# Ledger of designs, part 37: designed miniproteins, single chains, continued (4)

Each design is a single chain, and the fold is of that chain. pLDDT is the mean over its residues in the fold that is shown.

## One batch from the design tools (miniprotein)

Design m13264
Fold by ESMFold2-Fast:
Structure m13264 (fold): chain A 62 residues (1-62)
Amino acid sequence: MIDEGELTLALAAIMRWVASLGPLSEKEAERYMKVVEEALRLGVDDETVRETRELVEKHLQK
C-alpha cells in the first residue's frame, strides 16, 4: 500500500528522465525494464508500469 505511492512517483520520475535522455543503449533499457518489472511485482498499478515500459522501449528502438 505505502509502496504504491512511492513507486508511482519513482515511475513518473523515470518516465520524465527517459523522455529527456533520448535513445537508450541496450544495457540501459535492460536496467530500466528490470526496475519497471519489480515495481509491478511490488503492487504498482499495471497501467503506470506499462506506460513507463512503453516509453523505455520507444527510446531503445527509436
Scores: mean pLDDT 64

Design m13265
Fold by ESMFold2-Fast:
Structure m13265 (fold): chain A 77 residues (1-77)
Amino acid sequence: MDIMRNNYDDMRNMGNDGVRRFDRYGRGMGDVYINDMDDYVDRNMRIHPGIGVGGRTIRDNVMRRMNGIRRRRNRRR
């Protein structure tokens, strides 16, 4: 249980940091963070199968947030 909590917290922190840094830097950085999260979920699912379900939900939430920022950035330029 503790390992799952730590992994989910890590993914949430990665997502929050990704959104912050994507907003600051933009220019495709969001795609890099999303790809990193996809790799993270895939790797951890092979080691700990249960992480795959929760990890996908967290990743999808981050993806939606980053997509919103991307739309805002595109509107500026």
Scores: mean pLDDT 51

Design m13266
Fold by ESMFold2-Fast:
Structure m13266 (fold): chain A 82 residues (1-82)
Amino acid sequence: MKVSKEELERDIRIAMARIAVAVFRLTISRTEDRAAVTEEANRFLTSLGQAPLPAVQSDAALLARVREAVARHLGVSVEEVA
């Protein structure tokens, strides 16, 4: 093992955050209904103890909110979440 415990734990949290954001990116690309995507995002945000979106957002704003919420929940920088 060439990575410190702290680096390994951080890398895992970053990977988890990136996976969560990637799932929503895929959902957005396959969804014809933005309201349905907003509802799914709000269920996810609520499951993380985060505030829901106030209204239907642009895809970029929704992804930015999900990225911020996941980064905050996992204790990683939002800049490191793709």
Scores: mean pLDDT 76

Design m13267
Fold by ESMFold2-Fast:
Structure m13267 (fold): chain A 70 residues (1-70)
Amino acid sequence: SEEDKYEEELKKDWLEKLKKAYEINPEGAKEILKSAKELAKELLASDDPIDKKRGKMILEVIEEFEEYMK
């Protein structure tokens, strides 16, 4: 669907930006990762289905980025 395509492209864009940040400043990128995890947990706890979806997307990008850092 259009929504699924948009979601996948957003996740790819976020992942690419995190990778670039990590290449420049690994410590700063790890701090951004911590903040993103906290935001994702708040969004997932929301009553709004849009917030829940955004939280899931953020966690998925975080998981892919943590795999990249290994």
Scores: mean pLDDT 83

Design m13268
Fold by ESMFold2-Fast:
Structure m13268 (fold): chain A 114 residues (1-114)
Amino acid sequence: LEAEIKEKLEKFKKEFEETLKKGIEKSLATPLSKEELEEMREKLEEKRKELEGQPESNEKRAQLVLLEIHELILKIREEGKLTEEQREELEKLKEELLKLALEIYKEELEEKLK
C-alpha cells in the first residue's frame, strides 16, 4: 500500500512538473493584445476575490498559488521583460504549487484506500 502510494506520487510529481513548465512557457510565448491583457487582469482580480471568500483548504491554497503564477505571467507580459528576480519568484511558486498538488493527490489516494 505505502509502496504503491509512493510510486503514484513520484509519477504524479514528474508529470505535474512537466505539464506546469510547458504551460508557463506557452503562456509567456503566446502573443496577446493590450485589450486581451486588460481582460486577463480583470479575470484574475475576480478569481482572487472569489477564492478569498472560500473556506481554507489545500485546494484553495493551490488555486491561490496558481493565481499568483498567472498574475506574475501577466506582469511579465505587460512589462515585456522576464527578469532574474521574476524567474526566481516563478520557480518558488512552481515549487509551492507542486507541494500542494502532491498533498491533495495523497489525500485522494488515502481516501480510496479506506
Scores: mean pLDDT 81

Design m13269
Fold by ESMFold2-Fast:
Structure m13269 (fold): chain A 81 residues (1-81)
Amino acid sequence: RREARIERAREGKEAALRAVEKGDMEGAARIILATATPEERELAEEYAREILEDPEKAREAVEGMYERLLGAAEGREVRVE
């Protein structure tokens, strides 16, 4: 299950970054939303909105979101102090 989750996140990241490179911000937002689990949906919706509102930050938003998704799938914890 974790392997499938990691693979899905990796494919989503690659597709979303390709969409950003092509200037397809709506495509990048859809890919992010499609990659998210129900628990990640709220976070994915926020990142999708930010990509559409500020295309200059789209690459950083995509990278940040998928870094968090891949970290969670791989069992890495984010420090939250």
Scores: mean pLDDT 72

Design m13270
Fold by ESMFold2-Fast:
Structure m13270 (fold): chain A 72 residues (1-72)
Amino acid sequence: MKEDIEELIKAIEEGAPLEKVRELARKYFQKLPNLTPGEADRLADMVVAMIEAGPEGREAVIEFLKKELEKL
C-alpha cells in the first residue's frame, strides 16, 4: 500500500498521462478493505477529474495522498 501511494503521488507530480494516474489510483483504492470495486473505480475517476479541474484540484489530491501515506 505505501508503494502504491508513493507511485501515484510521483505520477501526479511528474505529469504522467491521466490514464496511468487513473490506473494507479484504481490499484490503490482496490486495496482498501472498505471499498467495493465499483467504489474504487469511482474514486479513481474523481482523482482524475480533480487533477483536470486545475492546479488547486491537483494539489488537493496530492495533499490527501500524503496524509494517507503518513497513516501507514
Scores: mean pLDDT 82

Design m13271
Fold by ESMFold2-Fast:
Structure m13271 (fold): chain A 101 residues (1-101)
Amino acid sequence: DYQFEPLLSPEELEFLRLLQTPIPEERREEVFKRLKELLDLYLEDPNREYPSVFETIMVNLLGELVKLIESGKYSQQEIADALNINVGVVSFFKRYLAELK
């Protein structure tokens, strides 16, 4: 956390922490909407450079998530553990990627 605190706002740090725990029901739609928007940016141009440290971290995380899901080699829990995120986030993206195909 301290390594990134000078580069990230408190709101951005809270968002990253929410991805590592079960997302509260009241925040689920907000969090998943933001994740979907970031994933759409990654899928549009995976090599795009971002001026924000937060966007760079998120796009890199989502890029690895997409690669692991599309490989078909790993369970949702194995992907969650590898990326240090909640399995509900992996489940959401697996469904969203299927809808885009």
Scores: mean pLDDT 75

Design m13272
Fold by ESMFold2-Fast:
Structure m13272 (fold): chain A 91 residues (1-91)
Amino acid sequence: SMEERKRRVLAELAEMQGPLEVIELMLRIQSILNREGKVDLAGEVLGLIMRYLQTKNPADLDKARELIEKEVNPEVAAEVLALIDEIERLG
């Protein structure tokens, strides 16, 4: 289920540490979106996440979430949104 996939992703990330954890989360988002054929969306979402990391403006993450919810199927969206939530928690 969607919830089971989300919990699995979060459990996989529990062992990661520091700034490398954020980079690995971003690379996982890129990998997921590329697998779904959403290469341009991956670039846009990662650009917004990078802007958030520089400015700490939550509006940049909100825009990234909005794009994912609009352009990606609900199952994959839940997985990517869980990764964005983890980046926000660590940032």
Scores: mean pLDDT 82

Design m13273
Fold by ESMFold2-Fast:
Structure m13273 (fold): chain A 92 residues (1-92)
Amino acid sequence: SRPKVETESFGGVSSDPEEIRRLEEEAKRFAEELRKKGFTAVTVVQTVTYDKDGTEHHIVVVSAAKAPTEEDARRLTVEEAQRTTQRLVDEL
């Protein structure tokens, strides 16, 4: 059967150094699990943003895609990472 396109994402946001470290380790472990599950492309993205009060927030996102080609999977992974990052920014 033709492989179905599949995407997964995980992300979090924090201003606390210890929580940021935990988010980075969780994202790393989740990325490894997604690779083991046979996702064609997996990426981890870190971004810094500021809320309306000027507080610095660190965003950590892991995203993955299964697709027939590595190019398609990479594109889907980037699109999913951008979507998850924007959602987290909008929640601030």
Scores: mean pLDDT 83

Design m13274
Fold by ESMFold2-Fast:
Structure m13274 (fold): chain A 78 residues (1-78)
Amino acid sequence: LSKEMENDILDAMALMEESVMNIVKKNNPDNKEVIELSDRISELSRELAEAQKAGDKEKVEALLKERKKLIDELDKLI
């Protein structure tokens, strides 16, 4: 794959996770904690894609760890 195609795939993956978080928010419109966690996960997904495109392995590892923690918190609320 070209680097350009790899970057497009990473952006598509981030957009997919953002779409999932939008579905979660739509199904939990009155739950402020769920909305805030969903928004933070979406922001982390974008930062993760940027870190992956930059080849920053340490930042990617840190962001993946934080993302897993937030998803675990979200799962306990829904």
Scores: mean pLDDT 82

Design m13275
Fold by ESMFold2-Fast:
Structure m13275 (fold): chain A 82 residues (1-82)
Amino acid sequence: AMAEEARARADATVAALERQVEKGIDYSPASAEIVADNAEAAAKYFRELAEKHPEVGDIYREAADRFQELAEKARKAAEEMR
């Protein structure tokens, strides 16, 4: 079903980025900032997908919110490493 496909894609993407956030946090402030920028871009992308696909909009908006949380976590880690 479309909803199941959207959920699986969103979950896989969030998991992949979450792993990148952990790697970025461990290496340098610059790496963490790059991960934060990527997470913010992903959040915007998924919000646009929610608008284009209203039938599964809740799934994409949830993914966007999770990317926003990851971005905030990465930015905080970058600040703490300065």
Scores: mean pLDDT 74

Design m13276
Fold by ESMFold2-Fast:
Structure m13276 (fold): chain A 77 residues (1-77)
Amino acid sequence: SLEELIEEAKRLAAEAVRIAEQNPDAFKDAYRVVKLYGEAVQAHAAGDEERSLELARKAIEAYQKLKEKYPDAVVAP
């Protein structure tokens, strides 16, 4: 569901911040994940489910690209 994708994007945004804490060079890519998650939440609150879904998926994709650049980064809970 859209709510499940938003919760996943929230979790991955938190992990992106943890990666950036260990790897300062990752800060811009991590910020992108956080920004896209925030935009997905705003779109959902506005009732724009289609845009919210698109943004949540983009946040998850941005996290995957971040993880590919930093495969050895700790993603501790």
Scores: mean pLDDT 83

Design m13277
Fold by ESMFold2-Fast:
Structure m13277 (fold): chain A 61 residues (1-61)
Amino acid sequence: MIELDEEELKEEIERELELLERTKEHIERIYPSLDPEQQKLADESLKLLEKKIEELKEKLK
């Protein structure tokens, strides 16, 4: 069992959010350089990242 206080849990969630947002920014940055098949994969990845980012943001409210 991981005994983290509320502050520690918030910091972990914030670190995960930062990582996900940086990953999203990276995909968006390279998107114009991708071929159509790679863009389809990027679109799916962006959808999953957006969903997870929203879920984590909700936990921080």
Scores: mean pLDDT 79

Design m13278
Fold by ESMFold2-Fast:
Structure m13278 (fold): chain A 80 residues (1-80)
Amino acid sequence: SLDEAVAVVREITQILEKNKDKSLEEAIKEARKVLDEHKDRLTPEQYEALTKALEEASKAKNIDEAIEILDRLGVQLVLQ
């Protein structure tokens, strides 16, 4: 389950990187799709932690800041 959480965090970060030329809203929308696609690979606690990390990332000023927020909060809340 931990390895699965790590893989999902990595995929979400890669989606944000791939969407750097788009709006923050579009990048977060694509990241949320990836999280939802992998919901069955996560515990309820891990899914909630990543959902919260994406919510905090959505408050960022740009995609680079969102990636930094997700990396810090997502890893800390899911992987500890």
Scores: mean pLDDT 78

Design m13279
Fold by ESMFold2-Fast:
Structure m13279 (fold): chain A 90 residues (1-90)
Amino acid sequence: VEKSLEALRRLGEAYPAGREVADELIETIKQAYEEAKKDPSKLDEYVQKVIEKANEARKRLRELGLPDIVATALGTAAYNAAYEIKKEVE
């Protein structure tokens, strides 16, 4: 998951208006990963939580006036993180 988290950090640094959204998404991914490792039976639940937070984050970036390309890049990094959590836990 580190590569996806690094991509999100870089997006927040490049687009300060989106930094809070990127940081909240990073925290959600980290928490989901730790919880999935503790209880793999809930893996799909935590993966879904990351996906839902990614969709919410994309909407918030658009509402803040950031370009669709930036919202899409953030969403892609978060979806990659969700996939990496699933692969690393299962």
Scores: mean pLDDT 83

Design m13280
Fold by ESMFold2-Fast:
Structure m13280 (fold): chain A 112 residues (1-112)
Amino acid sequence: MPLEFALVSPREEDLKKAREIIESLGHRVSLSLVIAPDMSIRDAIEEAIARASPRTHAIIVLDERVTEEDLRGLPSARVFSFVTIAGGKRLSVEEFVKRAIEAVKEEFLSED
């Protein structure tokens, strides 16, 4: 079952790598957003949420600087960061993406 993701990172290289991994697993990337140096992490996530298609299952944030404050008041079930997946621990792009896909699959299978 193909899932649809939006990607957010300050590094274009990480966005490209995450996209390649997601697509290799049979899923889709509808949006890739680069966090500008003068842009807050929260503003970038809010822009990704606003621009994401209604079919987007989750937004994956590839930035270890994300804190619980950056996620405050956002739809936490749809936003995956190092804080939510690994308790703030830094993971490789591959490990993080794989864990995020598994988490989204579990949430999708747990109806209501």
Scores: mean pLDDT 74

Design m13281
Fold by ESMFold2-Fast:
Structure m13281 (fold): chain A 55 residues (1-55)
Amino acid sequence: MEEEKITRELIKWSAEKRDELEKKGAEQGMSLIEVTNELNRESAKKIAELKKEAE
Protein backbone atom coordinates (compact mmCIF):
# COMPACT_ATOMS: atom_id res chain seq x y z
CA MET A 1 0.00 0.00 0.00
CA GLU A 2 1.16 3.55 -0.79
CA GLU A 3 -0.18 5.22 2.38
CA GLU A 4 3.09 7.08 3.12
CA LYS A 5 3.25 8.44 -0.45
CA ILE A 6 -0.43 9.47 -0.29
CA THR A 7 0.19 11.27 3.03
CA ARG A 8 3.20 13.19 1.64
CA GLU A 9 1.32 14.19 -1.52
CA LEU A 10 -1.72 15.25 0.52
CA ILE A 11 0.36 17.40 2.93
CA LYS A 12 2.16 19.17 0.06
CA TRP A 13 -1.07 19.58 -1.94
CA SER A 14 -3.01 20.82 1.10
CA ALA A 15 -0.49 23.59 1.85
CA GLU A 16 -0.53 24.81 -1.78
CA LYS A 17 -4.33 24.52 -2.05
CA ARG A 18 -4.89 26.46 1.20
CA ASP A 19 -2.83 29.38 -0.17
CA GLU A 20 -4.75 29.23 -3.47
CA LEU A 21 -8.18 29.16 -1.80
CA GLU A 22 -7.27 31.96 0.64
CA LYS A 23 -6.31 34.21 -2.31
CA LYS A 24 -9.44 33.24 -4.25
CA GLY A 25 -11.60 33.69 -1.14
CA ALA A 26 -10.24 37.19 -0.59
CA GLU A 27 -11.11 38.11 -4.20
CA GLN A 28 -14.65 36.66 -3.87
CA GLY A 29 -15.35 37.97 -0.35
CA MET A 30 -15.52 34.49 1.18
CA SER A 31 -15.35 34.07 4.96
CA LEU A 32 -12.71 31.92 6.69
CA ILE A 33 -15.41 29.29 7.36
CA GLU A 34 -16.32 29.17 3.64
CA VAL A 35 -12.64 28.83 2.66
CA THR A 36 -12.18 26.02 5.21
CA ASN A 37 -15.31 24.20 3.96
CA GLU A 38 -14.09 24.42 0.35
CA LEU A 39 -10.63 23.16 1.39
CA ASN A 40 -12.26 20.20 3.18
CA ARG A 41 -14.35 19.42 0.07
CA GLU A 42 -11.30 19.63 -2.22
CA SER A 43 -9.22 17.52 0.22
CA ALA A 44 -11.91 14.78 0.16
CA LYS A 45 -11.76 14.77 -3.66
CA LYS A 46 -7.93 14.67 -3.63
CA ILE A 47 -7.87 11.75 -1.16
CA ALA A 48 -10.32 9.83 -3.39
CA GLU A 49 -8.17 10.54 -6.48
CA LEU A 50 -4.94 9.43 -4.75
CA LYS A 51 -6.58 6.22 -3.50
CA LYS A 52 -7.92 5.48 -7.00
CA GLU A 53 -4.44 6.05 -8.52
CA ALA A 54 -2.88 3.73 -5.89
CA GLU A 55 -5.14 0.86 -7.03
Scores: mean pLDDT 75

Design m13282
Fold by ESMFold2-Fast:
Structure m13282 (fold): chain A 74 residues (1-74)
Amino acid sequence: SELEETKARLEKAKESLDAYLKEEKDLQAQINMVAMAVQEARELEKVASPEEKEELRKFREEMEKVLQELQAQL
């Protein structure tokens, strides 16, 4: 289903981002990458179905927490 496909894509996106953050040692580059992920999720939420919006919201909220933690290190 479309919802299951969206969940799988978001899980893979999260795993890819986690891998990037482990390799990237520049704090500003980490902040920029996570900020982009948050912005992309917000844009997708505007055009998503109601079911997909919930999954995108969860992903965005998790990424916003990571962004806040990285910004606190500045």
Scores: mean pLDDT 84

Design m13283
Fold by ESMFold2-Fast:
Structure m13283 (fold): chain A 73 residues (1-73)
Amino acid sequence: QPSEMEQLRAAFLRMAERLRAKGLDDLAAKVEAIAAAKTVEEQQRLFRELAAWLKANGLVAEYTAIQRAVAAE
């Protein structure tokens, strides 16, 4: 059975592929870094940095969707 961490990693990797398909390679790389994190502390730090970047660039809806998905688990 996949762990919660494995499911979350798969979700971030899926998001990164969609972003690459739209030509947003820099953003996709940031999401891939979160998916590659091996500790909860590193993953939370990288996610916080991504969240700040998304807000600064007006991508609040994407941030809200991810935060709701994480909170549900």
Scores: mean pLDDT 70

Design m13284
Fold by ESMFold2-Fast:
Structure m13284 (fold): chain A 86 residues (1-86)
Amino acid sequence: SGQELVKGVAELLRRRLEERGIRFPDDVIELVARYYALGVPLSEIIGRAKSLGIPLSDLYRAFTEASKLLGDPKFADEVEALLKKS
């Protein structure tokens, strides 16, 4: 399911960031995971962040760090494997 896929991507993202000494609140990680797992438009992610009182600076930093992880072929392969199982 889409919810299970988002949870899987969020857990993978959180773990890989923690390995690099980087932590974000769970709600920030979930928004980034929704973008990658479900293809949710950035405009919708930004709207959700505003409704939750999440600073856009935190969201921006989380996307920047996630984009660096996607430059790692191992992480990109792990995300693709999760997407293919859905």
Scores: mean pLDDT 80

Design m13285
Fold by ESMFold2-Fast:
Structure m13285 (fold): chain A 91 residues (1-91)
Amino acid sequence: MAPEPVTKEQLEEARKKAIEEKNVVSADALDRIIEKGLTLTKPILDKLIAGDYKGAIDEAIKAGLYDVAIEIARSLGNVFLMREIEKLKAE
């Protein structure tokens, strides 16, 4: 069963924590996720905070949250991975 979506307030708290911990990739990705009003689940958020970006992307894809996976890949600078996820979203 899919986990409950994380609230906007929880995302803003996680972004602040990422900034404090100097987790630049997660802070950057969460900023865009919040700005775009995207939703994500607790397992994805936990992996982002832990610095497991590949795990966070894989979890987002499994949850059907392709836009979230794209924003994480963007923060990593991986343009090829972004395009691959965009193809998965289109199918």
Scores: mean pLDDT 82

Design m13286
Fold by ESMFold2-Fast:
Structure m13286 (fold): chain A 67 residues (1-67)
Amino acid sequence: SATDELARLVRAGRVEEARALRDRLGLSQEEAAERLSKLGFHPVAVKGALAGRIEEGQRAGVRDVLA
């Protein structure tokens, strides 16, 4: 699905392509973050960069990657 493709791009750290796909899908940054979180998915790049904050700001981290 389109959501699975978005998850794949985010997981691979391909942030610009993920943002472009999100825009093409008509999803807001918020909606994209909700869908990814609901799937139990967390972007590896965001986990690495925000390891100290993930437990408190995981959703914000996903939004940041997709912004």
Scores: mean pLDDT 59

Design m13287
Fold by ESMFold2-Fast:
Structure m13287 (fold): chain A 58 residues (1-58)
Amino acid sequence: GPLSELRRFRKELTKKINEAIKSKKSYDEIVSILTPEEQKRRDELFKKAEEEYKKLKE
């Protein structure tokens, strides 16, 4: 479900950021590591995960 996809997305992002840090990428390069498309996917996954969580509480 969306919560599992969000956790997987975060894990992959963490790997990319850690690799960028190890390769001594600049701060600007690290903060732009997400493409606009990946940012939209992150936001969509966050909204879907929040909706799924609210539905489980009902």
Scores: mean pLDDT 73

Design m13288
Fold by ESMFold2-Fast:
Structure m13288 (fold): chain A 100 residues (1-100)
Amino acid sequence: SDEDIALLEEIVALLEEALARLEEAYRAGDHATAAAIARETIAQLREKAKQLSPGHRVWVLHHVRELEAALAAGDLEALIRTVRGFIEHVRELIREMRAA
């Protein structure tokens, strides 16, 4: 739906902003700031997911759980890779939805 596409585009923008901030924290060696950014981003993603259709909500929440797992592991490089992967997967989903 057009509403889900708009929300997924907002999710991409949120993830891209989070990625930039996480990469800055990584360059600084600031694990505490990186964890805080990740927690805030996860909370915002969960709120946006509530507005999605049930199928897309389940899909987004699956990727949010992967982000939560990376955060819990304390591996900042894995956290950054997980955010990048999530962005790529959301962009692909948007492309597929627009092509349908």
Scores: mean pLDDT 90

Design m13289
Fold by ESMFold2-Fast:
Structure m13289 (fold): chain A 90 residues (1-90)
Amino acid sequence: SMEKKFKELEEGIKETLELAPEELAGIANVLALAAKRLLTEFKDVEMAKYLLKQAEELLKKASGKDPETIKAAQEAIEEVKKLLEEIEKK
């Protein structure tokens, strides 16, 4: 179920935050790219919104040590937001 997938994702994020906080920007980028795929290939708006929210929260906690990864995550998040706005206007 979607609820089970959300719980598994939240537990994975929590574990990574505890073990490797320096990877937060990279994880945010991966989650944003997954959200884009869910919107474009699977039409799963609910899951995409959930992943986008998680990506934004992780990026807020990310350090400035990897500016390229932070920039990539920011760009991916903004692209997903624009896709969601276009879908919700219909």
Scores: mean pLDDT 76

Design m13290
Fold by ESMFold2-Fast:
Structure m13290 (fold): chain A 99 residues (1-99)
Amino acid sequence: SEALKLLDEAEKSIEEYYQYLLKGDEQGKQESEQRFLELARELERLTGDPAIGELLRKALKYYEEAAEYEKKGDELSAQISLGMARLYIAMARLLAKKV
């Protein structure tokens, strides 16, 4: 229950991070990224499993790739990267449910 609550906050912070990446808002990017990484560390502590943090950091990388593809006008690659990011969040959610 507490792990799922933190994961919902992590999903919110990474979606905010993605929007700031698209806007080129450096302050918003830094604040949302730090919040997301902080939540990932808390989830590692709650689950006792470093895999949840690894999955969340992979999601972050795919959101970064998606923003770069959007900037280049490659909408298909951007959507694929977003799909991968959301898959990693879903995998992290499965780990959070075990606690």
Scores: mean pLDDT 90

Design m13291
Fold by ESMFold2-Fast:
Structure m13291 (fold): chain A 111 residues (1-111)
Amino acid sequence: SLQDTVARVRALKARLGFRAIPDEHIELVARLGLEFSLLSDRGLVFVMDVLLATNFNEKLAEELIRQELAALAGVNVETVKEDLNEERIERLLSTVPQSLWDRMVARLQQP
């Protein structure tokens, strides 16, 4: 549920030190995590990194999540939510090095 996901995001924020995510944006992290099946610790961290890179612009964050997942999975951007279940997302995230996430975040901050 949304409430369970919000509680998990709060716990991850505290544990991993994501102090830059304001409490008012915790629900946004949870909603995007649910929308894209990004419900693992790594998936929720990815959502938090994208939101930080987009200055919490929900529309840009959603578009970037779609693009990155589509590229990683080799699926169409429009079918990401239908083609990628939680199991497939977890498998993808477990194989992607942290350096790829760091490069993505850096590129999102470029003009």
Scores: mean pLDDT 75

Design m13292
Fold by ESMFold2-Fast:
Structure m13292 (fold): chain A 63 residues (1-63)
Amino acid sequence: MPTEEEIQGAIDAARAGDDAGAAAGAKELHESGATPEQLRRVAEAAREGGAEYGARVAEKLAE
């Protein structure tokens, strides 16, 4: 399971518009057993930050 720090790091990257960081973070969280809800939080932060690719990756992983 991902740590709170790992989840927050992905959200921070996503909110900052770091598209590559948001996508990589979402993939790492998914591999670590993140819940769909946690991945959707990353996707929403990515949408707010303009990280469109990261948002799509997180949304797909959240199903």
Scores: mean pLDDT 83

Design m13293
Fold by ESMFold2-Fast:
Structure m13293 (fold): chain A 56 residues (1-56)
Amino acid sequence: SMAEARAEAERVVAVGRERLAQGESVAALNAAKEILDHFPEFREEAEEIRREALAL
């Protein structure tokens, strides 16, 4: 369902942000790629995670 897909996307975004908080740039970049590949409506969140990971 759309609600389940959104909940899964939000979990992946949360994982990406957690990886950023831990200084794990490669893991954060992988999470951002997963979001871009499967959840295009979260593109802005994915680009934010990617930008911050590249600044680590």
Scores: mean pLDDT 84

Design m13294
Fold by ESMFold2-Fast:
Structure m13294 (fold): chain A 77 residues (1-77)
Amino acid sequence: MLEELREKLRKELGLEVEVLRDGNTLSVFLSGAESLEELEEAAEKAIEIVEKELGARVLAVMRISETERVVLLEIEE
């Protein structure tokens, strides 16, 4: 499931995507966007995909650097 989600996000967003899970918390790392606007749109799309596929709820979107974002989500049972 986690590997399938990562591949789906990479395909749908066209960006570098890593996905980590710690308990019910999911961390989606986004990088490799050509612009800040593309990165922000990718973060919004990642939230939509993860909420739809896993019934997750977004907790935060964090700036790691100018070119990197982390989307934090909680997976509900």
Scores: mean pLDDT 81

Design m13295
Fold by ESMFold2-Fast:
Structure m13295 (fold): chain A 81 residues (1-81)
Amino acid sequence: SEARLEEAARLLREGQEALDRGDYERALRLASEAYRLAKPVSPQMEAQALDLMSKAYEGLGDFEKAEEYRKKALELVKKGS
């Protein structure tokens, strides 16, 4: 729904702000919520949420999870070489 998409967009903005401030735990929580809302309706926003989760895990020192979520985000974006 439109309301679901707007809520996901808000959470992505707040998550990015948290990431930019180095609040990695908050960024991860906000991105995870955005991911759940975006997944059934917007592959683009799902990819953005996964990218934020990847960066948050990297900030937390969990490099294995950071790589996992980065790969998932890239698969959804399907950017050409």
Scores: mean pLDDT 84

Design m13296
Fold by ESMFold2-Fast:
Structure m13296 (fold): chain A 96 residues (1-96)
Amino acid sequence: LVEEAEKHLALGDEYEKQGKYDEAIEHYNRAIRLYHEAKQLDKIIPALFRLAKVYEKMGKKKEAKLIYKTIVDYFGKLPLDAETAKIVEEAKKFLE
């Protein structure tokens, strides 16, 4: 599960760099589902942040804002490491 999720996260990053945003979204959503099934909530946060960034690049500000809100409301209350906590703080800035 986790290894497959990491592979889909990397594929999403590759498609995003190519400007293939629909394919990037598909792979990020797959990674999020696999991390959720593995109960790796800390790993879902970086994947959601990548997903929100792609929606922003597509001009879909409402969809991006909803994902940032999900990061803050659901995951920002967990005990997080410094790296993941920094992602939550970045997401908060998009909601200001």
Scores: mean pLDDT 81

Design m13297
Fold by ESMFold2-Fast:
Structure m13297 (fold): chain A 69 residues (1-69)
Amino acid sequence: TEKAQQLIEQYTQAVLAGDLEEAARLAKQLQDELARISKVNPELAAQLQKEYQQALVDAAHERGLDVFV
């Protein structure tokens, strides 16, 4: 779990920096880690995916990339 959360954080930072190659490498590592977790706890793997999606959205908003409503 700890390793997956660290990979999510690093992935988010790479995306925010615009480093798409680094983001792709981190995404691969995260997918491998989630696949391993999914073998013993698929619900936990799904929760971790939701957490990283939310973190990415929050980081984009912090940068002022919000769309006007």
Scores: mean pLDDT 71

Design m13298
Fold by ESMFold2-Fast:
Structure m13298 (fold): chain A 119 residues (1-119)
Amino acid sequence: MKEELRERARELLQQALDAINKGDYDKAVELAEQAVRLFEEAGAPADEIVRAYKTLAVAYLKKGDFEKAKQALDEAIRIAREAGNPEAVGEVQALKDTLDELEKARKAGVKPATIEEIA
């Protein structure tokens, strides 16, 4: 049962990545959300659940939904911390920091190169 759920979750996660590459971001979100649920239900290793949340965050980012993307990354950080993996926490936090900067640039209507020149 649990191994079958975990295998299905991996399949859905791969389909979500394929949907992102195809530009089908709505489908990517749906597939990544399903993968997250099945990995959690299966009691999958924290690294697999973190990977699924990172994929979900990328799908939301591609849709322009920065708040949902950051929420997915916050869940990935929580899971990595509970698993005692500071490297994964750092990697996900860096991705979240990058999202915050991209959101600020979008709201300001300023190109990244212009922001770097001011700094």
Scores: mean pLDDT 82

